# Designed miniproteins, single chains, continued (4), part 6

Each design is a single chain, and the fold is of that chain. pLDDT is the mean over its residues in the fold that is shown.

## One batch from the design tools (miniprotein)

Design m12176
Fold by ESMFold2-Fast:
Structure m12176 (fold): chain A 89 residues (1-89)
Amino acid sequence: SDIVLIPIPGTDEALLAIKLNEWLAKRVGAEPGDYLAYRGPLRVLQADYNILTSQTPGTRELMKAIIVSPAAAADRARYFEIIKAEDMP
């Protein structure tokens, strides 16, 4: 799946992980198929997950690109991390 919600054990937090295509991966210094994840309250990221997964494929890809862009990521930079494909649940 291109979008994965990962609860953080022992907390009310989660990661929302977005699968990177080749273009996005190059921009963030990752490999294609790796995920860019941001951390937040589970309730908030569940809402983000529902919004992203309810979109048409084209709109979802645009929204993924906006979230991953350096400008859009600035407000959440402290919570962004790269998860290698092999480390995904």
Scores: mean pLDDT 76

Design m12177
Fold by ESMFold2-Fast:
Structure m12177 (fold): chain A 72 residues (1-72)
Amino acid sequence: MSEEEIREIAEEVTKDLPPEVAKPLIEAAVGVATGRVSLEEAAEAVSQLTGAPKEFARRALTRILEAIREAE
């Protein structure tokens, strides 16, 4: 699966979220799906960028990663 396809799936999953939350989640999900960062590192980065709780970021990322896995 290409990085562009991963980004498109992540955008669809985060469609109901504000852009300031959705954009960091999409970039973090791409990083995890491509093996560049761990889920834990991605959740921490999203939390720092958005001000959202790390648990929220972890749950949102897990949901996006499930959608990516199902599309493979």
Scores: mean pLDDT 82

Design m12178
Fold by ESMFold2-Fast:
Structure m12178 (fold): chain A 91 residues (1-91)
Amino acid sequence: SLVEEAEKEKEKVLEDSENKMAEFLYNHGAFPSKDYLSLGKELGRNIWNGINPGSIRPQTPEGLKLEEEIKKKGKEAKEKVKKAKEIAKEL
């Protein structure tokens, strides 16, 4: 299904975004290394969903760039799913 393919691509992009945020937090020493995976994935997922990450938001230029990249990729992936559903309705 076109919709199933678009949903799978969305899931892959979300997972990549979660992993990139986790890696960013680890490399920038914002948290104890054991916490970066959980906190970074949650932060990435919240940014993907347009939820304000609060005071733990990355405050460096690199962190802000990553936040904007995650937002953009999230919007694009969700829009592809929407278009796939519209095409499926016409069939």
Scores: mean pLDDT 73

Design m12179
Fold by ESMFold2-Fast:
Structure m12179 (fold): chain A 64 residues (1-64)
Amino acid sequence: SHMAELEAEIDRLVDLYAEMFGLSEEDKEEIRKLAREEMAKSDTPQEALARGHEAIAKYIEEKL
């Protein structure tokens, strides 16, 4: 499904940022949760991906 593909892309980005910034497994799970919650508010796949990216960026900015 399109949603599963978007979730996989978000999971990949979370793993990449975790490697770059030394994030814990707990941080990764929290980011995934926040991204999926924001994606669920979306009416289109494009909006879902944008909201997921915004959630990741916001978490990184607030933590780092």
Scores: mean pLDDT 80

Design m12180
Fold by ESMFold2-Fast:
Structure m12180 (fold): chain A 70 residues (1-70)
Amino acid sequence: SEISKLFREAAENADRDPEKAIELLKKAYEVQIEKLKTLGYSDTSLKRFENRLKEEYKAAVEGLKALAEA
């Protein structure tokens, strides 16, 4: 799917082009949130999923930045 393709491209770029990897992760994150909104979850469940995705995305971006600076 589109999400899987974006994650794969991000992984392929993580070492040599971390800026591109971050952009691809951001797109994957945004696509995941939009898809979640269409699945009919309750507002409480949706907010919980969105918060988890935000936390995971932030951790991934911080990890990539640390690798780029090492």
Scores: mean pLDDT 78

Design m12181
Fold by ESMFold2-Fast:
Structure m12181 (fold): chain A 77 residues (1-77)
Amino acid sequence: SALLEAAERAIALGREALALSKDPSLTLEQQIGARLRAIGHLTHAALLARKLAEQGRTEEAARILEELRALGFDAPE
């Protein structure tokens, strides 16, 4: 589904940005920018997981939230 695909893409982009935020070859400003992008993408994934749950796709929503938690991102309740 479009929602699941969008959530998976948001996690992939967030994971990439999170890795860049820890890259010692980047400036502090670039690392901070990457961290903010990661937060944006992972927050978007959490919102899409909520929409999946609202559609009764609870297993898929739980899987997205589990991936977010594995990345150290705790979605608001």
Scores: mean pLDDT 85

Design m12182
Fold by ESMFold2-Fast:
Structure m12182 (fold): chain A 68 residues (1-68)
Amino acid sequence: HMTIEEKAEEIVADARARLAAGAPVQEVADWFSKRFVELWKEAKTLEEKRVILRAASEVDEMLYEASR
């Protein structure tokens, strides 16, 4: 069983790996959007939601930089 924190960390790591492997930014963005919605629905507490938002911010920064 994985915690919200562990799942968020894996999503961030996977996004980073996909971008490093040359995946198109839009493909990674679409993939991440689906993962974010799934994780957000699973979140029960404000603290869990803050972890997810932090992960989303980190991925958005990566996507923004990769789009340059």
Scores: mean pLDDT 85

Design m12183
Fold by ESMFold2-Fast:
Structure m12183 (fold): chain A 99 residues (1-99)
Amino acid sequence: SMEIERELEEARRYLKEVLGASEEATELFIEGVRIVVEGGDPKEALEKFLKARELVRDNKEFTAMTIQAATLVAMDAGISAEEIDDPEIAAAVEEFRAK
């Protein structure tokens, strides 16, 4: 919908202008969000978030947002921590399941 496109464009501006994320990392994150919103494959969404995470390891705020998004997608889709090739996201998923 046009509303989703507007919100994704606002998110792109926030990631680039406020958090200082690169264009590549920003687009990977937005692609992941789009997949989730459109009801696509959660594993594809997770892959996008993992790639964005690899590109922006030194940006704490972007890192936190990416870990949160990936953890929520993995939990909602029943993806196990063992399937996640990122130790921080895997740990977050395990912690969420332990609660």
Scores: mean pLDDT 79

Design m12184
Fold by ESMFold2-Fast:
Structure m12184 (fold): chain A 66 residues (1-66)
Amino acid sequence: SMVESLISNADQLPQQMVVSARSGSDQGVRAVAQAAYQTGRGQEVLQAARDAGLDHAVQTVEQVMA
């Protein structure tokens, strides 16, 4: 699955969040948020989304981590 592939490359999750959000991939943003939660990288991914000004991605990560 997309989430399993992202978990296998957890060090790339912050970069993948920015890429998915900028490409307009809502499915990609949700998958990265879920992988980040499962790998304990939620805060790192959230910070990357905030630094890039990706408001929708920030909201998605916050919802998954709640």
Scores: mean pLDDT 84

Design m12185
Fold by ESMFold2-Fast:
Structure m12185 (fold): chain A 94 residues (1-94)
Amino acid sequence: SAKEELLKLVDELKKQALEWLKENPEEAKKLGISEEKIEKAVEEFKEAVSKAPEEVQEILAISLKNLLDSRKVKPEELLKLLKDAIKQLKENVK
């Protein structure tokens, strides 16, 4: 299902982002990005997505897959995508 694919994709992106933080601790500090911040954004995204319409879940799955397939994911890129998606979901699930 679209929901299952989304959960799988966001977990893989989270893993890659956390690996980047471990490899780049000084840059992470400069950007104000922590493991806790990534984990919180992922959890908020999963909660928002679980309540979203199937069409929105399908669009988000495509977006996450494109990010995963494009290159090694930086946590700033993942955080931006997740925050933008959460904001859009909160505004459109009325």
Scores: mean pLDDT 78

Design m12186
Fold by ESMFold2-Fast:
Structure m12186 (fold): chain A 87 residues (1-87)
Amino acid sequence: SMEEWRELGRRLAAARTPEEVREVILEMLERARTQEDLLAIAAASHEAALRSRDPATRELLLRMQGVLVEAYLTGDLAAARERIRAL
C-alpha cells in the first residue's frame, strides 16, 4: 500500500547503520513489482544518503542507489535483489 511504502521511506530516512539500511531496502525490494518501483527505491536511497551522517551508511546507500538505477535501465529486478543482498 501507499501507507506501507511511505512508512518504509521514513524508516530508511531514520536508518543510522548499514544493517538498518540493508533491512529496509530489502523489504522495499520484496514489495517492488515494476522497474519504476526500482527507480523510486533508488531515489529514496539517494535522499537517505544526503541526510546520513555516518560515512559507512552513506557509502552503502550510494552503492545501493547505483545498483537500483542499473537494474531500472536493464529491467533485471532479480539481479538487483541478488546484488543488494550481497552488499
Scores: mean pLDDT 83

Design m12187
Fold by ESMFold2-Fast:
Structure m12187 (fold): chain A 105 residues (1-105)
Amino acid sequence: MIPEISQEILDELIKKYMEVEGLSEEEARKKAEREGAIRLTAVNLRLIGAAEQIRLAIKNKDVDEVKKAIKEGEKELKEGERIGAHPSALENLRKAIEEGREFLK
């Protein structure tokens, strides 16, 4: 399945390109889909990076860094869910956040 940005963000981009750039709905949709794919790729990479930061902090047994990485990871998770990031990237970050919380017990 090709990763698709959330419908809400796609509709926002379509409206912007129609109103600001004067594109037809079809042209605006094609442009929004291309820009959405680029943004979605960047968000998916940030989710992967956030999960890796949490796991690295756990490996280093750095309690303060684990707390910071969880906070940043939760922020990235909310943005990823809003954008419609890949389900596997979201699940990987949720699992990393759980692992970090378990380490802090």
Scores: mean pLDDT 80

Design m12188
Fold by ESMFold2-Fast:
Structure m12188 (fold): chain A 68 residues (1-68)
Amino acid sequence: SNGEILEELIKEGLVELMNAAKSKEEADAIVTLFLTEVNARIEELLKMSKEEQREEIKRIVEEALAKV
């Protein structure tokens, strides 16, 4: 289902952000930014195709990384 793919993409994004963080404080900040954006867009994300979900989650990860 679209929800299953989205859940796995979110988990993969969280792992990437945690691995990129240089401290626990940085990890908390970028994870919070990522989850805030995902939650704000959750209705739109669930309506997207699996390919669109992958590209959009990738963009949100890159945006979170750029802000820290």
Scores: mean pLDDT 84

Design m12189
Fold by ESMFold2-Fast:
Structure m12189 (fold): chain A 100 residues (1-100)
Amino acid sequence: SEKEILEKLLEEVYKKVKEILKKFYNGELSEDEAFEKLQEVFDEALEKAEKNLSTEKIKLFAEFLQKVKEIFEKFMTDPSISFEEAEKELEKLKKETLEK
């Protein structure tokens, strides 16, 4: 179903973004490398969404990606915010998007 496809795409983005943030917090990725990998994740996910989802669900998914980017930028630019807080905010966003 379309709902199952959307759920899988949300989970895929969540897992990949979380891994990028974790590697950044561990010093394995620079800020520039982390943003480059984030863009790659978004490009792949949007291509899959456009092929598999209705216009309404593509819009919802694009809104989700925009909010993921905002969370990512916030945590990448504020060193006082822990990886655990970033993970929690991303998990909340994923759950809220699935309830729409």
Scores: mean pLDDT 84

Design m12190
Fold by ESMFold2-Fast:
Structure m12190 (fold): chain A 99 residues (1-99)
Amino acid sequence: MEELRKKIKEFLLSQGVSEESAELLADIATGKLTDEEVRERLKKILEKKGIDVSSLTEEQMEKLIETARKQAELVKKMIEKGITDADEAEKWVEEELAK
């Protein structure tokens, strides 16, 4: 379980994802976060990027949470399948999104 979280985080960092975003996606992928916790962590990440989260609608925030969860699930499936190469990961994601 801890090895899976570490592999997901290391993969995302290797792809240029920020440490905070990589940790969020790894925690979502390992089932540790509620929607409220995902929302709070997304707000902090956006605020650090200079985005005024008070300007976001409830619908926009829900879409961001859904997107983060979908991205985390895709990365988890890739790592569980042994895909760690960027080109192979891109091809696999394209195939999964086409379903």
Scores: mean pLDDT 75

Design m12191
Fold by ESMFold2-Fast:
Structure m12191 (fold): chain A 86 residues (1-86)
Amino acid sequence: SELEKLTERLRREAAEVARRAGREDLAERLLAARSMEEVVDLVAEALLEQVENDPSLSEEEREEARRKLEEEREEARKLIKELEEK
């Protein structure tokens, strides 16, 4: 299906972006992901790790970034479920 093709393409593209960022560990996990939802979760977790470990961010900025990432993750999950129903 088109969703399966899109999932495979997104997984490969996300893995390539991870490699370019020096995250070979993340690239391997992305390539092993079984669904688009797993790809989204892996990307969101990696971005959350960057936020938590960024010493330049204040506690307020960290909380705001976490909130935005969680909102984007939930929106992506809802879109994926809609595509699965079509």
Scores: mean pLDDT 79

Design m12192
Fold by ESMFold2-Fast:
Structure m12192 (fold): chain A 72 residues (1-72)
Amino acid sequence: SEEEIKKKLEEIKKEVERALNYMRTSDADKDVLKEKILKYLEKKINSLPEDSPYRDEAVEIFEKFKKELEKL
């Protein structure tokens, strides 16, 4: 359903925000954490229907997330 897909997108948005906040505030080795976070989010995004506008929005969010991670 559209409502279920929208809920998944909202969960992805929250996970991205939490991941960025954690990476910005942590003094730990970030390289391994970046790899794990990226793989986790990619799997979540790929669970959205390929033909959905919500999938396209999630992909855009993911691309922006990758660029933000490169700055950290």
Scores: mean pLDDT 81

Design m12193
Fold by ESMFold2-Fast:
Structure m12193 (fold): chain A 108 residues (1-108)
Amino acid sequence: SEDDEEFLESVKPYYEEAQKRVTEEELEEFPAKLPKLIEETKDPTLKQIFLYIEEGNKAFEEGDTDQAIEDYKKAIELAVKQKKEGKTSKELDLALVYAYEKLKLLIP
């Protein structure tokens, strides 16, 4: 939808910055690492970002594309908010890039 395309355009600069700091191999491995990251992460906001991505992945696998879009958007919004507040980490960059690329695939 146009609203989803406008959302992606608004967060694109944060995605492009984060993308420079992650590899395709790390992105491919990321979904398998999510359960452990959720369990071990001490930062409650980063944990919530991972939970939104896990929810989005589950919704997509169950055929609920609309719910997957909303969950990935929530993950991206929260990740961008953290970036705007000067928070950065490899895990935050991976989460942002992964959620952005998943959302882009779901809104042609």
Scores: mean pLDDT 89

Design m12194
Fold by ESMFold2-Fast:
Formats: C-alpha cells, sequence, structure tokens
Structure m12194 (fold): chain A 60 residues (1-60)
C-alpha cells in the first residue's frame, strides 16, 4: 500500500540520518520530514511526524 511504501521510505531516511553523529535528534527529524514532503508533495500528517520521530530516535 501507499502507507507501507511511505513507512519503508521513512525507515531508509531515518537509518541514513542515524549515521550522522553531529546532528541533533531535532535536526534529523526536520531533515527526514523535509525529505518525505519532497517525496509526497504534501506536508506530513501529525501521525507521520510522530512515526518519523520514533524512527529517528531508534536509529540515532
Amino acid sequence: SERDRLRELAERIARRLGTLPHLSIEQKVQAALENLTGHTGRPPTPEEQEFVRRLVERYS
């Protein structure tokens, strides 16, 4: 589904950002949300923002 593809994309983005040791959690979350916005062409929903934050925290 579209949701599953978006979740897979978010996980790949969060994993890549997790390799950047000098970025804060907030900077990684912002970068991931900007990347998703570029992919979807729309602002992320609150649910998507929370999901992305959890992924960034997991991989950082």
Scores: mean pLDDT 83

Design m12195
Fold by ESMFold2-Fast:
Structure m12195 (fold): chain A 98 residues (1-98)
Amino acid sequence: SKIQQIQDQKFILQGQRDNVKQQIADMIKDMKDKGYMDDSQTKDMMKTLKTDPVKAAKKMSDIAKKKGDYKTSDKFDKLAKQGQDIDDSIKVLDDKLK
């Protein structure tokens, strides 16, 4: 059915979203290990990541830029774009299920 095909595609996109979220989490840990963030900042960012991974990635990009780590900033920008593209695709599928 068309409904089943949309649900299957949404499931795949949700898995891709979880992958992006995990990559952001790993990079947040790396930035803490580099001393760019303290424990309090890291906890707050992990809370943001749980609710809004795209927002977390964008905030992390800004932190990396302020520390002069443009390579890490670019990686967070790419993850934010990937996460946004996935979220937009999921919304399109959700609208088709209405």
Scores: mean pLDDT 88

Design m12196
Fold by ESMFold2-Fast:
Structure m12196 (fold): chain A 82 residues (1-82)
Amino acid sequence: SENLELIKESLLGLGLSEKEAEEIAELASKLSEDDQALLAGFLYNLSTLGKEAALKGLEEALKQDISKGLKDVIEKVLKALK
C-alpha cells in the first residue's frame, strides 16, 4: 500500500528506528483504507515540521474524536518519539 509506505517513511523522517517504523506500519495495516490515508497525510505533515511540533500534533490528535484504531497507532508513535 502506498499509504503504508508513506507512513513508514514519515516515521523514519520523525526519527524512529526502522524496526519501530515497521512495527507501527504493521499495526496501521489493520486500519481502514480511509484511516490509513488520513494517518499517512497527518504523519507526513508532522515529519516536515520537526520533532517538537510533531509531539504537540500527536497529543492534540489524541484529544479528538477519532477511531480507536487511529488512537492506538498515534499513542504508539507518541511513545516511540518520547
Scores: mean pLDDT 87

Design m12197
Fold by ESMFold2-Fast:
Structure m12197 (fold): chain A 85 residues (1-85)
Amino acid sequence: DDMVETMIRQGEETKKYLEEEKKKASEEVQKLYEELIKTIERHIERLKAALKDKSKTLEEKQALINEAVREINELGAKILEKLKE
């Protein structure tokens, strides 16, 4: 459970950081940040739901974390490629 709680906290902190960075960016780059923020938000909601569900196994919770990390990394890589040069 500590891992799920840590991921939720890190996600919320990352969202706040991205919202501030978005305000400084061009309109085109703001759209990329908005997509990433929405993705993080969706995964935070899923993880919070999993914490409330006492029937969820540790393996199921780890699978949700792995899915969140994978999707966020894939989107982050796309943003990084678009920001190169």
Scores: mean pLDDT 78

Design m12198
Fold by ESMFold2-Fast:
Structure m12198 (fold): chain A 89 residues (1-89)
Amino acid sequence: SESLKLVEQMFKLLDKAEEAREAGDELAYEITLGLIQMTLGVILKYSELSEEQKEEARKLADELIAALEAGDFEKAREYLEKLRELLEE
């Protein structure tokens, strides 16, 4: 599905965000974070999910963004993996 392709692109964006943060490139980090947030919004809006799956997806998206803002890229990838599994059902 298109949503799963966007999730694949989001793993690449997480790698870019981590690289930007390690380099101290605040502008590149903010741009990449914005792209991740926009991509999550598109996935949540256009994915064919049940109400229960939508609630879980919103929670995972919020936790993913919180992990990124905390600099916890391992946890961010874990939440994205859980979102991918939800979208594959």
Scores: mean pLDDT 85

Design m12199
Fold by ESMFold2-Fast:
Structure m12199 (fold): chain A 75 residues (1-75)
Amino acid sequence: SKLDEVYEKLLEEAESDFQKKVIRSAYDLIKGALEKGVEKERFDRILNAAKQALKTYASDELVEEFVKVAEEERK
């Protein structure tokens, strides 16, 4: 899936095990929300939390791509 492709790009950009852990946590959070089919309002809050975590440890370009793809997969 496109989300899995962005996740791999984020992992490639990460320079430390800690950064990879943050990226995996954000990915797991969004993947879980998508699989559970949470409502738009809840999904937006979860996505914003993931975005905030990623902004500290990943490039703005990849963070925006992650957000866009997650929103597209939500519908």
Scores: mean pLDDT 84

Design m12200
Fold by ESMFold2-Fast:
Structure m12200 (fold): chain A 90 residues (1-90)
Amino acid sequence: MNLKELVDEILELAKQMGLSKEQLLEIIRNLPFLKELYEKIKNTKDREKLKELLESNPLSEEQRQLAGVIITKIEYLGITAQQLIEEIEK
């Protein structure tokens, strides 16, 4: 997978989730915050604590899923969130 293929995949996923290009860009700009939230969710073994984390963070299930996909793929490809933003804005 290259950067262009990643952009095409992310745009298609965002469209399927009913997100606009601007909403997608906002998610990518907030990836450091979303990465911390995603890591907290993954490391929470207690179902009640997981529920509290989800209730305190106003992100939809779809938005969290999309953020997780983006984080995983950019780390795998060794690209930055800024490079992804620049490619989407072309």
Scores: mean pLDDT 73

Design m12201
Fold by ESMFold2-Fast:
Structure m12201 (fold): chain A 84 residues (1-84)
Amino acid sequence: MELFEKGLQALKEGKYDEAIKYFREFLKWAEEQGNKGLVREAKLLLLRAYVKQGKFDEAQKILNELEKESLSDYFLAKLAMRLE
C-alpha cells in the first residue's frame, strides 16, 4: 500500500500536511474497497496527524465520525434482535 507507507513516512519526518494528504487518499481507497477495518485505520491515522499538526477542529470531526460508526453497530444489533 503505497499511500499508507508514504503517509507514515511523512508523519515520521514531521511533514504533517503531506501525511494528511496521503492518509485522506488512503481513506478514499479503503472506502472504495469496502474494507471497514482499513477505513477505521485510515481515520485513526488522520486523527493522529491532525492532532500532531494542532488541527484540533479537524481531529474532532474525525472523532465524531468514529463515534457515529459505533452507534450504527449498536442500532443494527438491536434491529436484528427484533427480527428474530
Scores: mean pLDDT 73

Design m12202
Fold by ESMFold2-Fast:
Structure m12202 (fold): chain A 90 residues (1-90)
Amino acid sequence: MAAARAALEEALARLSEVLDPETVELLREALTLAIEYALALRAGDEARAEALRPELERAEAALLAAVATLDEERRRAVLEAVGAVQRALA
């Protein structure tokens, strides 16, 4: 958990230099929910995972819509941040 959250904060600090604050907050929300969801699944907490799933799906949809409006460079930076958090969760 701590490693994934640290990776997220590091990525968000870097992205705040190239993305608008609204997109940074959407990324924070989506990745925080993704971390919590992954941890609930690992713990076997089915009730927590079920409660988080619709929030995660909504946050991911909002982030994908925002990312679709970005240029290639900024879109790549967002994908690299997502990848860093996913690797920290492995």
Scores: mean pLDDT 82

Design m12203
Fold by ESMFold2-Fast:
Structure m12203 (fold): chain A 60 residues (1-60)
Amino acid sequence: AVGLYRATEDFVATSPDEASLPKGTVVEVVEEVDDEWVRVRPAGSDEVYRVPKSVLERLE
């Protein structure tokens, strides 16, 4: 689901379309790519990046 999420663990990007997220980072999920990956806008950024859904926890 789209909305506000928090990183529950550190995620390190391994490709250019991914974002590294320190644990506790708040992101806006803007789109679900598949069952395992989502597109997010990190707080303070206008860019959209792909991160694993498994590292995120919904805040709403």
Scores: mean pLDDT 78

Design m12204
Fold by ESMFold2-Fast:
Structure m12204 (fold): chain A 117 residues (1-117)
Amino acid sequence: MEKARELYRKGQEAFNNGDYDTAIKYYEESAKLAREAKDNRLLANSYAGLGFAYAEKGDFEKALKYLNKAIDLYVAEKDSFRLISLLMGMSSLKSSGLTDVADPVIDRLVAAIEALE
């Protein structure tokens, strides 16, 4: 569990530095270890990181795949705080012009958050 969280944080650091390929590698390894540990929240966080990194690289099919996997896990965990945090991230992505990824994810997030309340 500790190692998976460290890999996730390294993924975030690489992402913040614009090194999306390195971020993807760390997030993939974090997701693998989180799955083995049955840490669904860290798994969802790692999938969200993969989604954002793929969106920044222009791989919209993989971006949508991983963002939807993150939403599935946050909904299963009833984690409205993480769903709202992901919604804020999508608003930032939309402001950057990545509307084809952001709009369908925003629509799904709004529906999921409303369903949990």
Scores: mean pLDDT 86

Design m12205
Fold by ESMFold2-Fast:
Structure m12205 (fold): chain A 93 residues (1-93)
Amino acid sequence: MAMSKEEFLEELRQTLELLGVSEEEKERILATFEELFERSPMAATLFAQLYILGILDHDEALARALELIERDPEATLAELQALIAAKIAELEA
C-alpha cells in the first residue's frame, strides 16, 4: 500500500536511529528525503532503501538522486530497482 509522507519519514527516522546516526544528521537526511518524497513518493522510498544499504550515504549522492528524479522519474525508478536487487544479491553472497 502507498505510504503517507509522515509514515515514510517516521520509518526512516527510526531506521536512522538504529544505524546510530546523530540527531543533526538525521534532521538533514530527513529534510532531503522529504523533498524527494514531494517530487516522487516511489523514488523517495527506493532511494531510502539504497541509502540504508550503503549505496547512497552522502549529500552529493542524494543531491544527484533529486536531479535524476526531476529529469526522468520513471526511468530512474527502474534503474534504482535494479541497483537495489544487485546490492541485495551482493550482500547475500
Scores: mean pLDDT 68

Design m12206
Fold by ESMFold2-Fast:
Structure m12206 (fold): chain A 69 residues (1-69)
Amino acid sequence: SDAEAGLELLRRRADELYRQGVLSPEQYARVMEVLRRLGRGEEIDLSGLGPLRDLAELLKGMADIQGRE
C-alpha cells in the first residue's frame, strides 16, 4: 500500500542518515521504533523525539508528497 511504501521510504532514509553518522545509535533506534509503531497504527507522541521531532515532521511531509505522486 502507499502507506507501507511511505514507511519503507522513511526507514530507508533513517538508515542512510545512520550510515552517514548523522544519527547516533540511540537516535536511530528511536526513529525505527516510531516508524514501527506508526506501521502498527499506534498513536505516536512526536514531542518525545526531542531533537528528532523536526526530522520526523519533515519525513512525514515527504511521505505525504510521495503518496500523492
Scores: mean pLDDT 64

Design m12207
Fold by ESMFold2-Fast:
Structure m12207 (fold): chain A 85 residues (1-85)
Amino acid sequence: AEEKAKNAETVDEAGEGLSEYAREQKVSGEQAQEGLEIGGKRVSEELGIEAGGGIEALGKALKTSPETAKAAGKAAIEGLKEALK
């Protein structure tokens, strides 16, 4: 799941990997929301794009590319890990 999110070829794949990772870690809805907010803020600030809906929303705002998907997936996983500390 974590590897799937970080190595995604599309933003949709990154979103699926993140969802699987959250389920594997038994993340509560509150922790998941916090993690997505942290990850989404990082991606939004670095790429200058809307991230309020998470990685899938980013996919709708942008034409997907492997580089964008990998960056978004990595940032989201790191944000979720930070929220789980």
Scores: mean pLDDT 59

Design m12208
Fold by ESMFold2-Fast:
Structure m12208 (fold): chain A 90 residues (1-90)
Amino acid sequence: TVDDMQRQVQGIVDYMQSRFPQLSDQLRQMQRLTLQSIRTGDRRTLDQTQQQGRSIVDQARQMGYPDRDVRTLQYQVDTVVTLAQNAIAN
C-alpha cells in the first residue's frame, strides 16, 4: 500500500541520515520529493527525486566518502526511487 511504501522510504532516509549526517539536508529534500511523488502520482516530481538522488551521490564523492560508502548510498537512493516508481505505477 501507499502507507507501506511511505514507511519504507522514511526508514531508508532515516538510516541514510544516520550514516551520512553531512548530507542530511539533501536527504530530507529527496524524502520530501519522494513522498510528494508517491502521494500525487506526479512523474515530474519523480524526475526531481531522481535528480536530487544523483546530486546527493555526486556530493558524497566530492566530499571524499569512501567508494564502498558511495555505493551503499547509491543503492539506497535507487531503492527509494524504485519504491516511488512502484507506487506511481499502481
Scores: mean pLDDT 85

Design m12209
Fold by ESMFold2-Fast:
Structure m12209 (fold): chain A 68 residues (1-68)
Amino acid sequence: NAQKAADLVVKGTNYLFEGKYEEAVKYFKEAIDLGAKGALPFLSEAYRGMGKDEEAARYEAEYQAWAA
């Protein structure tokens, strides 16, 4: 359900704003599993927030491949 995916992105974004990157990652991954590939940049941002630049770069590359 696209609406459920959108709700998960909103929850993930709220955790991202709070600096709760591990929680944000969980919600963004669930949204992406439901087809919300547009959440990949937020997932990348959460990994950067955790200092996981290699993971962030991989998800950014996945988004670029999907968005092409």
Scores: mean pLDDT 85

